Designed miniproteins, single chains, continued (4). Designs and how they scored, part 50

Each design is a single chain, and the fold is of that chain. pLDDT is the mean over its residues in the fold that is shown.

## One batch from the design tools (miniprotein)

Design m13715
Fold by ESMFold2-Fast:
Structure m13715 (fold): chain A 98 residues (1-98)
Amino acid sequence: SELEELLKKTAEEIEPLLEKGDLEEALEKAIEMLLGKDEEFTKIVELIAEGKLDEAEELAKKSKNKAISYLGLALINYVLGDKESAREYLEKFVEEAK
């Protein structure tokens, strides 16, 4: 799957950043690589940007792709100031996407 290859590549690029504790850079890199390339992820990011965090969370949880779900939840938790949960979800994204 083209999406599976893109998610795997994204995980490979953000894993070193996450290991260094560069959570913000890892999230920014994931957005850069996936925004506009997956419709569901793009919608999650748009909802977050609009402050519609409840709708973003609902969409992320209902995602057909578990990696997209984890990445969406990582972004939502980061915006809410829960950096610990954001890091844990991003680690789950990396594991799921590989």
Scores: mean pLDDT 88

Design m13716
Fold by ESMFold2-Fast:
Structure m13716 (fold): chain A 75 residues (1-75)
Amino acid sequence: SMEERVQKLVEKAREHIEKAREALANGDIDAALRHVQEAVRYAEELKKFGAEELADEIMREVRRLYQEIAAKLEA
């Protein structure tokens, strides 16, 4: 069903956000960036299924992670 597909996309996006945080904490900037990019892909799919608010929540987390990655690259 559409609800099951939306739920799976949210779970996948959040898994990648968590993996990006772990990679960033370990100083693995390349892995963090790859996981953030995967989360963006799942957020785009959520928008296609009309789950705009869920996509926006994921994209807010993505923007925070991009800022943290940028800060680590400046250090």
Scores: mean pLDDT 88

Design m13717
Fold by ESMFold2-Fast:
Formats: structure tokens, sequence, C-alpha cells
Structure m13717 (fold): chain A 85 residues (1-85)
């Protein structure tokens, strides 16, 4: 199954780096296997694709460092797609 959640892009005040953060409402018992960041997702908006596995530690918040060179800017929104194995 796949899950969609809102993606938000912001500047981390502690590091000054641009980060993409998304929340999954179904993330209890799931953890990320790996994450792929796509600057041109559906409708030309940024997309985070998360390949998740069921495991012992739930994570409801996914955070990925991103780059302005890849077209990411503070205040952007997009989608998170979760793909289960």
Amino acid sequence: SSELSNLEVSIDPKTGKIVATATSTGAEGEFPSFVVLEPNGPDGKPQLVLYSMIGEKANRVYTKEVSEADGFKDGMTGTLTVIKP
C-alpha cells in the first residue's frame, strides 16, 4: 500500500540547512528503509518518496536534508509518497 502526507520545506534554525519534513498518520510500527527526494514530483511540486519497512520503532516524522540546487526553497510544500516492500 501507499500513503500520502504533506511535505513542508523549511530552514533548520540550528544548522541553517534546508530540510524537507513530512508527517505520516499511519507511521506507527513503520520505519524508513530509504528515502528518495524528487524535486519534480506530481504537478511539478517537490516529492519525498519513502520506502518503509514494518519494524520495532515507529517514526511519524520524516526529515531529509535538501539543496537549493535541486530547486528546494524555504516555504515550499509538496507530497510524501510511502511505498511499502
Scores: mean pLDDT 58

Design m13718
Fold by ESMFold2-Fast:
Structure m13718 (fold): chain A 70 residues (1-70)
Amino acid sequence: KDEEILKKKEDAERTSRALLDDMLEQARADADRIAASVGDEIGKKYLQDSEDNARRISEERLKMDILKIE
């Protein structure tokens, strides 16, 4: 049923979002620590790279979950 598929997609999106949020929070904490020790520019670069990696991982997880549903 459409309702079941929609619910599973919502659950997959929530799981992917939670994973992304956790990784982003960790990345921000690490970037702040790096910025404090070696400088803001390097901390910002680390944050950007970590955010890009986190998005890629969360997107792959979501893609796999959606393919499993469909």
Scores: mean pLDDT 81

Design m13719
Fold by ESMFold2-Fast:
Structure m13719 (fold): chain A 102 residues (1-102)
Amino acid sequence: SAAEEEAVRKRAEELLVSIEVADELFLIGYELSKELGDVTESEREAYEEILKYREAVKNKDWEAVEEYVIERIRKLAEIRGWDPAEVEAIIEEVRRMIREKK
C-alpha cells in the first residue's frame, strides 16, 4: 500500500541520516584519539573508509555511494537483529533514492 511504501521511505531516510551522524561523530572522535596517539588499526581502517565515501559523494560516484550505504545498513541490521525482509525493502528504497540522483 501507499502507506507501507511511505513508511519504508521514511525508515530509509532516517537510516541515511543516522549513518551520516554516526560517521561525523566517529571522525571527530578519531581526530581527538589520533592527537593523543591512541588509535587502533581497525579504527584507522574505518576512518579511511569514511573518507573514501565522502570523496565518492563529492565526485558524484553514486555507484560507490550506493555500495557503501547498503553495506553499512546490512551490518547495522545484522548487529541489531532486524527482520531480513524489512532490511531488503529498505535497501531497495535506498537504491531507488540514489538512482534518482543520477
Scores: mean pLDDT 85

Design m13720
Fold by ESMFold2-Fast:
Structure m13720 (fold): chain A 65 residues (1-65)
Amino acid sequence: GAEAAAKALQDHGGASPELAARLGRAAAEGVMDSSGAASGVITRDGASPEQAGAAGRALAELGLG
C-alpha cells in the first residue's frame, strides 16, 4: 500500500518523509502507473534523475509504478 511505497521512496529514492508520503499515496492510487511515470513525478517534485530511477524501480518491485 501507500506506506510500503513511501518507505521504498525514502530508502531507494532519497525522498523526504513528506515527499515520500505524498508520492506513496499517488502510487497506491494508480497515478504512478509505470516506472517512467514514477520517475517523472519524483523528478518534478525535486528528486534527481538518478534518485527517480532508483525509486521507480523500487516501486515496480512492489507492483506499483
Scores: mean pLDDT 64

Design m13721
Fold by ESMFold2-Fast:
Structure m13721 (fold): chain A 79 residues (1-79)
Amino acid sequence: MSVEELKEKLSQIKVDYTRTVPSDTSKRYDEMLKKGLSKAVQNAAAVLDLDESKTGGLVRNQARQLGITVEDARKVIES
């Protein structure tokens, strides 16, 4: 599976998550974002038939290609 296909799948999950997340900015928004990230990663793994460790490897590879940290890459997927 190509990085571009994974990026499309993660982008779709990110868009779906963003449309569901309320626009209110509060202390609970951070908790919802973290919960949504875990859900988005789980959904991506389920859709791509990958476990969490393999999904982490793909996130690291994408971060390298974008020249950003793994944490920033995860943030982009969540946002």
Scores: mean pLDDT 51

Design m13722
Fold by ESMFold2-Fast:
Structure m13722 (fold): chain A 84 residues (1-84)
Amino acid sequence: SVELARRIGEAIARGDAVGVIEEARRMGASEEAITALLLALRHAVLGDANSAVGYARRAGRLMGLDEEGIEAIEEGAREAASKV
């Protein structure tokens, strides 16, 4: 759901790797999708917004999310990168 995708985005925005893993697992995310989410977080906390958004989009696609769900995760990555 968009609400669960938003929770993943919020965890990324906080720099919360454990929260990202927990919320992704609640959505039934694969280990490949979780790896992409953690790479989005890694690049976001380094200020690399373009790579962070790219990995967030990849993760959302791997999780079978619609565009609204993908955009929720991308927004979290952008917010995290903007804090650097």
Scores: mean pLDDT 86

Design m13723
Fold by ESMFold2-Fast:
Structure m13723 (fold): chain A 80 residues (1-80)
Amino acid sequence: SAEKKKILEELRKILEEVRKELERYKKENAPEDKIEKLELLIHRIETAIEYAEKTDDVQKIKQLLKDVKKIYEEVKKELE
């Protein structure tokens, strides 16, 4: 499905963004708790991508992308 491929590309872009933020936090010697929150977010996104790759339910994949975006925004606020 073209729609599934597009959503997977978007999930992978979010994953790259979070990985870059983690690298920045490590370079800035951020507190361990903040680093751990970003590492946990990376694991959640990786799990979401694996699930999305295994399912043909486009509606579930769309919901998964929305959930990942919401969690990412929540984590960003917690890191402030």
Scores: mean pLDDT 86

Design m13724
Fold by ESMFold2-Fast:
Structure m13724 (fold): chain A 99 residues (1-99)
Amino acid sequence: MTELSQQEKLDMALEMAKGLPEAILKEMEEVGAVEVAEELLKATPAILKTLEDVLKVPEDLEKVREALRKSIEELIEEMEKKGADPRAIELLREVRETF
């Protein structure tokens, strides 16, 4: 494997965070909004640990956490506009608070 620079790791993590709302909305259409939100909440601690292990720099980690919080907030707003299940929205708010 080619070793990525710290800047490349940060840029990739930020791009992944920005793409997260579209990816989650697609899975919600295929599987179900509440079920996807529950799985995302369960996965959140492992995602945070992976980011801590990959980024190593506290300032870079905080930038990615802020990007993730913003992406989940954008997802919540889009779901509220579509009249999605209130339980799914509540679970996404818990995901945002965990980041």
Scores: mean pLDDT 81

Design m13725
Fold by ESMFold2-Fast:
Structure m13725 (fold): chain A 74 residues (1-74)
Amino acid sequence: MTPEEVAEIVYEAFKPYVGDELARKAAEKVRQKLEEGYSLEQAIVAAANTLLDGGASVETASKAARDAYERIRA
């Protein structure tokens, strides 16, 4: 799976929780981190932190990150 494909899955998973703009920002962070050589887990943690920085609660960020990770593993 390419960084772009992972970013698309993260965007689709995050959008219902945080809306389009913040989901796109988090997905772009995932793409960037994967291209920099970080692991999938590290990239998803960075995306969850992007949600927190954007005003999402810890509960929302955790649920969104879990959903994204499960979709990528399927």
Scores: mean pLDDT 86

Design m13726
Fold by ESMFold2-Fast:
Structure m13726 (fold): chain A 93 residues (1-93)
Amino acid sequence: ALDARVAALRAQAAPLLAKGAALSDAERQQLIALARQYVAIGDQYRAQGRYLDAADVYEMAGDILRAIGHPDWLEPYIEAGILRLLAGLERVL
């Protein structure tokens, strides 16, 4: 069910991210809420030992926060990087 939740959040985030500079304050708050949901899903994947899936959704959270200029954008990327190192697998771009 986590994979289905990721797909649903991505579908919600994509049209908002496409707006860029045209984002309203309400839409910016919605993106922050979506980023927090990605972090929560990443925590669940990590708890299941699914480190690459966790890294992918933490990176999605970081991408959202970075796109809106949120000061906490770096933290999810650091977590994703640590998990990819733990997985010992090559990162596919």
Scores: mean pLDDT 83

Design m13727
Fold by ESMFold2-Fast:
Structure m13727 (fold): chain A 76 residues (1-76)
Amino acid sequence: MAKEALKKLAELVKEYGSKRFLAAGKEEEAKEFVKKVEEETEKALKWLEENPEKAEEILEAAKEQIKKLEELLKQM
């Protein structure tokens, strides 16, 4: 579940950030942002595989951030 939560969080972060940059006419910055989120997500997933005892903590943190991002996306 923690890996799935991190992946869902990454998708919401990419969607929210990309929409913000695109609305400002910053298409290149939107692409760069998406690439950065993907790189950080891959690193986070590898770290979680090496630290499985942190899964519950990461899951709770990710759930909270997902909820916040879903609310932000509803306001766009």
Scores: mean pLDDT 81

Design m13728
Fold by ESMFold2-Fast:
Parts: C-alpha cells; structure tokens; sequence
Structure m13728 (fold): chain A 80 residues (1-80)
C-alpha cells in the first residue's frame, strides 16, 4: 500500500542518510516492490545489503514491524 511505502521510504532515508531521490534506482525499485507485494525475497535482501550494508538488517526489521501493524499475520510469507 502507499502507507506502507511512505513508512518504509522514511526508514530507508533515515538509515541511509540520503534523500529518496538521491538513492540508487535499483534500491528505490526494490523498496517500492517490497511495499506493493508485501513480500521480502532473498534477492531483495541481497540488494538491501549491497547498498545499505549493516543498516540492511534494520530496514528488514522495520519492514516486518510495518507489515505486522498492517495486519500481515503470516510473517513467514513476508520474509521468504
């Protein structure tokens, strides 16, 4: 949803220390797809780690928190 995207965007900007528009396009696209699909693939995790390093784990944790607040009860599907 757009609300999920806006929350995740804010978290990524904060952790990267960079405005959204200045982030790499691949990272932007990954975050958009995560918010739209409400899923997290191994490929998504690899992209997050490649651009954010150690901060990737914090983005993943916040994504799971946001998904749980949005009523996604099956956390296994959110972290596949």
Amino acid sequence: SEDVFEQLKSVVESLAGTPWEDLPLELQNTIVLMAQTQSLTRSDVAILRSYLGDAAGKVIAEYVRIMTEEGVEDIKRAVQ
Scores: mean pLDDT 77

Design m13729
Fold by ESMFold2-Fast:
Structure m13729 (fold): chain A 82 residues (1-82)
Amino acid sequence: MEEEMERVKKRFEELLPEQRARLEALKAAHPEEAAKREPWEEEQVIVAGAVYATVKELDNEAARKLAEEVAEKIRAELAKRE
């Protein structure tokens, strides 16, 4: 269990820079849509993308647990309405 969680977290961390680069490419392609997003919204997109990719690649219970934890954090950020 612990080793699986470490692998999941390591893969998630590895995918964060890739998702950030992907978002930057999308911002360059659609600057008008990028102008509507606040920094916190961009961070939620990056984090959600990394979690989704991690779950799809590893397809295990630890990855799903990470997705649940991240979903709760995203919901809390949305509740701030910032």
Scores: mean pLDDT 77

Design m13730
Fold by ESMFold2-Fast:
Structure m13730 (fold): chain A 87 residues (1-87)
Amino acid sequence: MLDESMSLEEAEKRLEDFLQHAPRELTPAQVDELGNSLAVILKKSTDGVLQFRAEFLVNALRNNTDPRVVIDPALKERLLAFVESVR
């Protein structure tokens, strides 16, 4: 479920931190934090560049094309549930 208490500023900060220090493997907790951050950005941001970066990462994770990150199929569905909740 989307955590609506997360601010757009916090969501952007979490996304930037992930992009700079991406772990090779994501834990379920990290997937939930990333998924919620992406959903908040896609729902609330009016910045086209930030929305583009979020969509790019969502598509890379959805298709498992980011070589820096390994995501389990179940965790992938879990992450996508956050994003789809705001579409």
Scores: mean pLDDT 69

Design m13731
Fold by ESMFold2-Fast:
Structure m13731 (fold): chain A 100 residues (1-100)
Amino acid sequence: KIRELLEKFDEKVQEMLKEVGELNEAAQLELAVGTAKALAYMGKGKFEEAEKAFEEGLERAREAHERGTLSPEEVEELERELERYLKEVEEERRELVEKR
């Protein structure tokens, strides 16, 4: 399940990179947030929500790449979301391993 979703996520990222080339910083941040959110959902066993979160992240990354920039408020919000989801990923991973 997890391996299949990660493989699917990688395929979608590679497809986007093939289409647009290098992602600008704004697009990279949006993709990072979407990926972290998806991983957090995967840790909770919410695979459908994980896939949706990742797809939303890809769409936001494409939009950010087209705009070329994010506002300072958008950057602060995305950085806050990224830190939050990364913390959730670590907590869920720890629980999953110890749940054995």
Scores: mean pLDDT 75

Design m13732
Fold by ESMFold2-Fast:
Structure m13732 (fold): chain A 71 residues (1-71)
Amino acid sequence: SMLDKLLEALEAYRANPDAPLSTLFNEIAKIAGKSLNMEQAWALAREARELLKTQPVEEVARRLLAKIEAL
């Protein structure tokens, strides 16, 4: 599912503290496909990076999924 793919991408990003934001952007863009334009995918990557500092990864994945589905 899209939720499972987002969860895996976010866990991988969290596990690599030296990863640039572009790594997360590329994974989100790949998972969402045509549902997001470039600007939306970057905005979600930035939001996810910030949320991962304080929120459980499962909660971040659910929030991203809800935003992708609402577009």
Scores: mean pLDDT 85

Design m13733
Fold by ESMFold2-Fast:
Structure m13733 (fold): chain A 70 residues (1-70)
Amino acid sequence: SPELKQEQALTSFMMKVRQLAREKKDEKLYKGVMELYDRLEAGEDPSEIMKRLSELLKKNGYDDLKYVPA
């Protein structure tokens, strides 16, 4: 990607989701977001990771929590 800004924004959002999972003691959300973070670090497409993260949030009852770019 020509823009590091988009990737950094996604990483920052994922770290906020991780913090939320810790605060709520939601082990499924924590494991899921960390797995997606590892996939992003391994070079998987950020748009696919964002899609999977949205699905993970919805599946675990966080339907109102949305990724907002920068």
Scores: mean pLDDT 77

Design m13734
Fold by ESMFold2-Fast:
Structure m13734 (fold): chain A 71 residues (1-71)
Amino acid sequence: GPSREEVFEANLAGALAGDEAATAALVGMGVRYAQSLGLDPEEVARRVREAIAAGELRDERDLLQIAFSLL
């Protein structure tokens, strides 16, 4: 199957093209990191959506950086 990086890149390309399903997949990925770190998943979801809308989400490390910034 596709690598984690390939799945992220496909969803990022889709989200930037306006695919809401791809955007939801990226948000879900960020929320799963939040849950593993004991963070508020709603706050992480909000920040991930803001980063996508601002064009600031470049790679999966940016999702982790959002989660870590809330620790």
Scores: mean pLDDT 79

Design m13735
Fold by ESMFold2-Fast:
Structure m13735 (fold): chain A 100 residues (1-100)
Amino acid sequence: MEELKKKAIEDVKKMEEAKNGGERLSYAIDAAFTLAEVAEKYGREEALKIAQEIAKNSSPEARRDLAAAVDFLATAYDLEGKHELSEVLREIAEEIRKLA
């Protein structure tokens, strides 16, 4: 879990340092996948704690882009039949936006 938390934090920092929209999108998607992996392996509460910590230490722009990437991933997992994971990702995206 600590490795995944560190990876997500580093990806969001790279989003803020990105030189173009393509790089920023790539890091946002990577961070969203890492949060999904935390939710699957360690549960909803741990994923929400990590998301809240990231959001508190991120720019409003990075929070917006990360929340959008998490929402997109939630939609993809719902279409794959992973409804419970999709609901958790929706909560994560909502919490990231609220801390903006």
Scores: mean pLDDT 83

Design m13736
Fold by ESMFold2-Fast:
Order: C-alpha cells, then structure tokens, then sequence
Structure m13736 (fold): chain A 100 residues (1-100)
C-alpha cells in the first residue's frame, strides 16, 4: 500500500540522517570507516573526509531533518494520514533545498 511505502521511505530517511549525524560527531576518519563498515559500506579516505566535512558543515540541517522525520513517523504510528505527513516532509525538503 502507499501508506506502507511512505512509512518505509520515512524510516529510510531517518536511518540516513542518523548515519550522517554519527559521521559528523565521529572523532576520526577511522571511526567514520567503522560506522560505514557496520552497514556493509566502504569508501576511500578522500570520500570519508569529504563526507564528514559535509556532515559537520551541515550538522544543524541534519538535526532538523532527523527531528522532522521522527515527528512524522510518530504521528503516523498514532494514526495520522501518511500522505499528509509525506506532503509536509516534501514541503520541508523544498525549503531546505532552497537554502543550499
């Protein structure tokens, strides 16, 4: 169903936002590599450094995205319309992209 697809998409976005937050807060590139390896992912040192630099530069954005996704998932679990919650997230995504 479309509702199940929306919930799955929100959960995927949540996992990505949580991953980026962990990468931003990692004390070293070795820790970033470990975090990615836990998910079966690998990258070059240059890619890891670029990823961490981007995440650190956008920490407040990542935290805003994480909170919005968590709120949407909570509302859906409490009986909110998944399509309406997805529309609100799409509006938030458009606002964020306009700031980049």
Amino acid sequence: SMAAEIEARIRAGLELAELMLRIARAPSLEEVRRILAERGLSATDEELARMQAWARANLELIERVLERLREALRRIEEGADPEEEMRRLEEFEEEVLAEL
Scores: mean pLDDT 85

Design m13737
Fold by ESMFold2-Fast:
Structure m13737 (fold): chain A 71 residues (1-71)
Amino acid sequence: MDAADIARAEEVARLINEGRIDELSPEEISEAVRIIQELAARGLLSPAMAAVRARIDAMAAAGRAAAAELA
């Protein structure tokens, strides 16, 4: 992960926080999520990335709860 990857992930996070996720490709979203998760493990998240991470964690938790209820 280099500075360019971090900068791109931050830009994607900003677009998501602005409600502009429809302007992003699935590949751009997946790559940004990967970078955000790596930065979260290092404690290096920007506020924009932290907001996106919180949304992802909430969605993942809801998905796990739904899967457990169906089991």
Scores: mean pLDDT 75

Design m13738
Fold by ESMFold2-Fast:
Structure m13738 (fold): chain A 80 residues (1-80)
Amino acid sequence: MLSEEERKRTLLAELARRLIEVMQRGLKEGKSLEEIREEMEKVAKEFLEENGLSEDEEVREMAEDIINHLLALAEARKAA
């Protein structure tokens, strides 16, 4: 059985994968960076709630960092 630390790490990796998918889909559909941010924030919130992590401050901070990093990549891709 996964430890709490291993579980959180695995869930954050899965969240990152889902957020990358949201970013790629949004870019393909011609969505604005604002629309992509809103969709990523919604997906992250739902994912954390489903996995009982909505109250975990560290995990929330890491999720926000992932979203901010992916938005920077999306902006660079739109500029190319």
Scores: mean pLDDT 82

Design m13739
Fold by ESMFold2-Fast:
Parts: sequence; structure tokens; C-alpha cells
Structure m13739 (fold): chain A 58 residues (1-58)
Amino acid sequence: GAKLTVDGQVGEVLSSGRNLAVANINGVNEIVSGSSADDSVVLSGETGEQRKATATVS
């Protein structure tokens, strides 16, 4: 799958759709919304926690 780098953490894109992707980052599946390349994203974990980060797609 495609690689996604979020705040220096490399993850793998598992699936993507319009405005949303699911990525595995350090063994955790997270919902990524907004942003491609050098933009801000919102990450939502399975427990409902959210964080903002900068993401780059490779």
C-alpha cells in the first residue's frame, strides 16, 4: 500500500475514500481526515481520541 508520514511516523494506507483514509501507524489503525502532502490532518483512533498532525504521502 501507499506510505503516509505523520509527524515523522511512517504508516501504511490500508484504505482511502473521499476526504478520509484508514492508515496503520505504529501498529494502530487510525482514521485520517483532510490533507495530502504538507497539510494538517486530523487523526481519530478507535477509542475516539483525536489529534492534529502534518502528513506527507509517499
Scores: mean pLDDT 60

Design m13740
Fold by ESMFold2-Fast:
Structure m13740 (fold): chain A 63 residues (1-63)
Amino acid sequence: APLPEATLLTPGKPKVGDRVQLRLPNGSRGEGVVIDVEGDEALVKARLDDGTIRFVRAKRAPA
């Protein structure tokens, strides 16, 4: 199944091990750790507001 998409709220290029803030498509916020970087996308292990841990693909907001 495809990973859910999220928007990176943390400025700059993410690196593996970075702590980042995310906005999910449903408007919820999450905080997570970058576990992989693929070009302009980051794979993040995110903890959601309900305490659920999910893997998400995150991209920077367009300029």
Scores: mean pLDDT 75

Design m13741
Fold by ESMFold2-Fast:
Structure m13741 (fold): chain A 78 residues (1-78)
Amino acid sequence: ALKEQLEETNALGNALIEAGRLDDARKLYQAVLEGSPDTELHKETKANAYQGLGNIAKLEGKLDEALEYYQKALELRN
């Protein structure tokens, strides 16, 4: 159940980005970060959300913002 929900959320986020619905994708990833507690179990979920936000920022030409999000994702995976 939980793993399936996390996989579906990531798949939906990627689909929204591919469809050019960047605002919807951003809202989805922000909701993931806001709703995820600061536990080890949720580090991967948060890392995926930060990576998604980085991809959105990169597509919008916001390179400094994209690098910040990618760095946060990397830190959570260490």
Scores: mean pLDDT 78

Design m13742
Fold by ESMFold2-Fast:
Structure m13742 (fold): chain A 96 residues (1-96)
Amino acid sequence: SMEEAIEKLREAAKKVSEALRQGNFDEALKGLQEFIKAAGELADLVKNPETRRRIAVLATAAVISAIGHMLEGRYDQAAADVEAFAEEIEKLAKED
């Protein structure tokens, strides 16, 4: 269901942000894999093709941004970015 897909995205984003705030690079990368998978599952449930494309773009941007900040040791910034992208993806899915 849409609600289950949104909850999976929230849980994945929380796992990423918690790992990033702890400076755990390996757990953060694993969490980012779970995040992209959850975003893909959510995108498959939306009916509007433009909303689906926008979710894919935001999920990709979240991963690129997080990895970029991680490489510079900016773990709190990476965590905040993932959280913000997850919130925007959730909003887009609910407005579909």
Scores: mean pLDDT 87

Design m13743
Fold by ESMFold2-Fast:
Structure m13743 (fold): chain A 69 residues (1-69)
Amino acid sequence: ADAAKLQKALKLSVGDSLKLAHIIEQSKDVADLKSRAIAVLNSSSIVQLEKALKEHPSNDPKQLLSSLK
């Protein structure tokens, strides 16, 4: 689980970091990831995710985790 990395890199709550780590593992591509994120994360977390995706463009959701510090 990469929730701690997501929490630090994207400045998310513990809850949203856990949810995002889970949906990254379940998502087949970035479009699927975005759809799942809109359903389960709060609006501020979605803004942070969109910013991270813009800074680290990839079609593989797992590549985002590898690109974050």
Scores: mean pLDDT 78

Design m13744
Fold by ESMFold2-Fast:
Structure m13744 (fold): chain A 88 residues (1-88)
Amino acid sequence: SSAVEEVVEQVRITAMEVLGLSKEEAEKVARFVRAVLEGSPLEEIKKMAKEVFGISDEEIDEIVEQSESDSEFRGRLLIRAFSKAMDK
């Protein structure tokens, strides 16, 4: 949707301008956010979270345990990913 595209573009800009990520790294972050928001399969977004943000399988299992729905899991995963990006 147009709203998802606007959020993804703001994430790309913020990753480069605020977090100091390269264009290539910012594209990976933006792709992850798009996949989460557009309802990509959980296995795909879990793999992206591990590859892009260094989130462990143990951390993913904790988020699954804390989540009551798919939507809540996606939201919690996004928060964890951004937290990790800011701490680097």
Scores: mean pLDDT 84

Design m13745
Fold by ESMFold2-Fast:
Structure m13745 (fold): chain A 99 residues (1-99)
Amino acid sequence: MEELLKKGREALESGNYDEAIKYFEEAIKQAEEKNDKLGLIRAYAGLAVAYAMKGEIEKAREWLDKAFELLNELSDLDEQIEGTLYLMNAAMALAVAER
């Protein structure tokens, strides 16, 4: 999963948004198998950024909303802080894309 999240970020940085989406979708599958809520938040945030950068604003909002909903299910404070940082980054990308 960590390798897929890394590849997704690298694809975002290179402007390969469709490639980033594929990596984050695969990361979601692995996170679901492990019941890794923080991993799901990270992947959902990545999808929100990728869709925002493609101009697919409504899809970006849907993934961001799913990530925020999942953040409320975290019981560990350190995980909540980490998840919040990923979501702040995704929300900022969406805000810039809407301008």
Scores: mean pLDDT 83

Design m13746
Fold by ESMFold2-Fast:
Order: structure tokens, then sequence, then C-alpha cells
Structure m13746 (fold): chain A 100 residues (1-100)
């Protein structure tokens, strides 16, 4: 597998995980909070794809190993998932306040 293939695979797996998190919580969100989550998800998907491409090129330029690329990509992926999870929790809280 090339460094580019590793980076894109991790980005795709990360996108799938955040999409699954969104779908799981989607029925619990108000229409307004759902629209905000959908916009944020769209931006995160674009950002992850753009970052994976840039990171792969930088990694090849700096002669990073496949192991180093995987580790750094997985760390960034985890941070991205954690941030999106926190955003969903905040939107769920806002939805609860709207219904109270």
Amino acid sequence: MTIEEIAHKIAEETIKEIEELFEKNKPLLSPEQKALAEADLKDIKKSLKDWAERFARSAEEHNLSEEEVRKLMEEYAKATIDVFKMKIEKLLEQTRKEKA
C-alpha cells in the first residue's frame, strides 16, 4: 500500500465513523440542530480529505515510514472524531433546552 493509499483509507474510515455517529444521533436532534450538524459534517469530510492528500505529500517529501504515517493519521482521526462527538453532545443539549 502506498502512503497516499494509507492516508486516504484512514480518512475514509474516519468519515464513515463520524457519519455513523451523526446517523445514530440524528433522530434526537431538532431540525435546526440537525441542519447545524449536517453542515459541520460536510465541512469535516472536506477537511479530512484535503488534509489526507496534503499529509500524504508531506510524508513522502520527508521520507516518513508507513508506520509513522499510520500513527500520525490515526492520532489526527481520533482527535477529529472526539471533536465531532463533543459538537453532537452540545447540539443534543441545545435540543433539550428547546424542548424544556
Scores: mean pLDDT 84

Design m13747
Fold by ESMFold2-Fast:
Structure m13747 (fold): chain A 60 residues (1-60)
Amino acid sequence: LDKKVEELKELVKEKIKDKDIQDMVIKSIEEWAEEAKKNNVSKEDQEKAFKIAKDKIKES
């Protein structure tokens, strides 16, 4: 999970140039990761969430 979170954060920094939006999206990713750990979200659901987030960031 931590490696995927770092990959998403780097992608956000690369694709989203607005600093305020960048910070909000990074915070959302960090909050999602913390909730996923607390709620024992399955590895499959983590992969699905990661793919959806990555695709959305790339389309931005």
Scores: mean pLDDT 76

Design m13748
Fold by ESMFold2-Fast:
Structure m13748 (fold): chain A 67 residues (1-67)
Amino acid sequence: SFSPAQAAAALQRHGGLSPEQAEAAVRVAQENPDASVEERAELIMERTGLSRRLAEGAARFLAANGV
């Protein structure tokens, strides 16, 4: 599993997110451990302005890597 810092770096490098967007996505996952991927994606969209596709991709990636 990734550390939060490694997850943020991977979202930037492979997902095309800005540092601020990647950190926000990781924070949403950490603050909402019992939320579904879909619920986390909605929160990521609200906090970052990312499209649904990118937010869902980020949420799914984080869940798959234990974040």
Scores: mean pLDDT 86

Design m13749
Fold by ESMFold2-Fast:
Structure m13749 (fold): chain A 68 residues (1-68)
Amino acid sequence: SAAKQQKRQQILTLIGRILAIIGDIFDLERQLASETDPARRAALEAQIAQLQAQRDQLMAQMQQLDAQ
């Protein structure tokens, strides 16, 4: 049905956004691994935490769509 196709497209869009965020987290974690300055480490950790929260929110949205 058109409704099933639309839901599938929405889920695929969310998956794409989630994967992009995971990539950004990976890049920041690599930066954090080589960072020695405490202030810059704290800034990187805050950015990672924000992206993790965004990832979790998008994953929750995807699960809600799949449950419908």
Scores: mean pLDDT 89

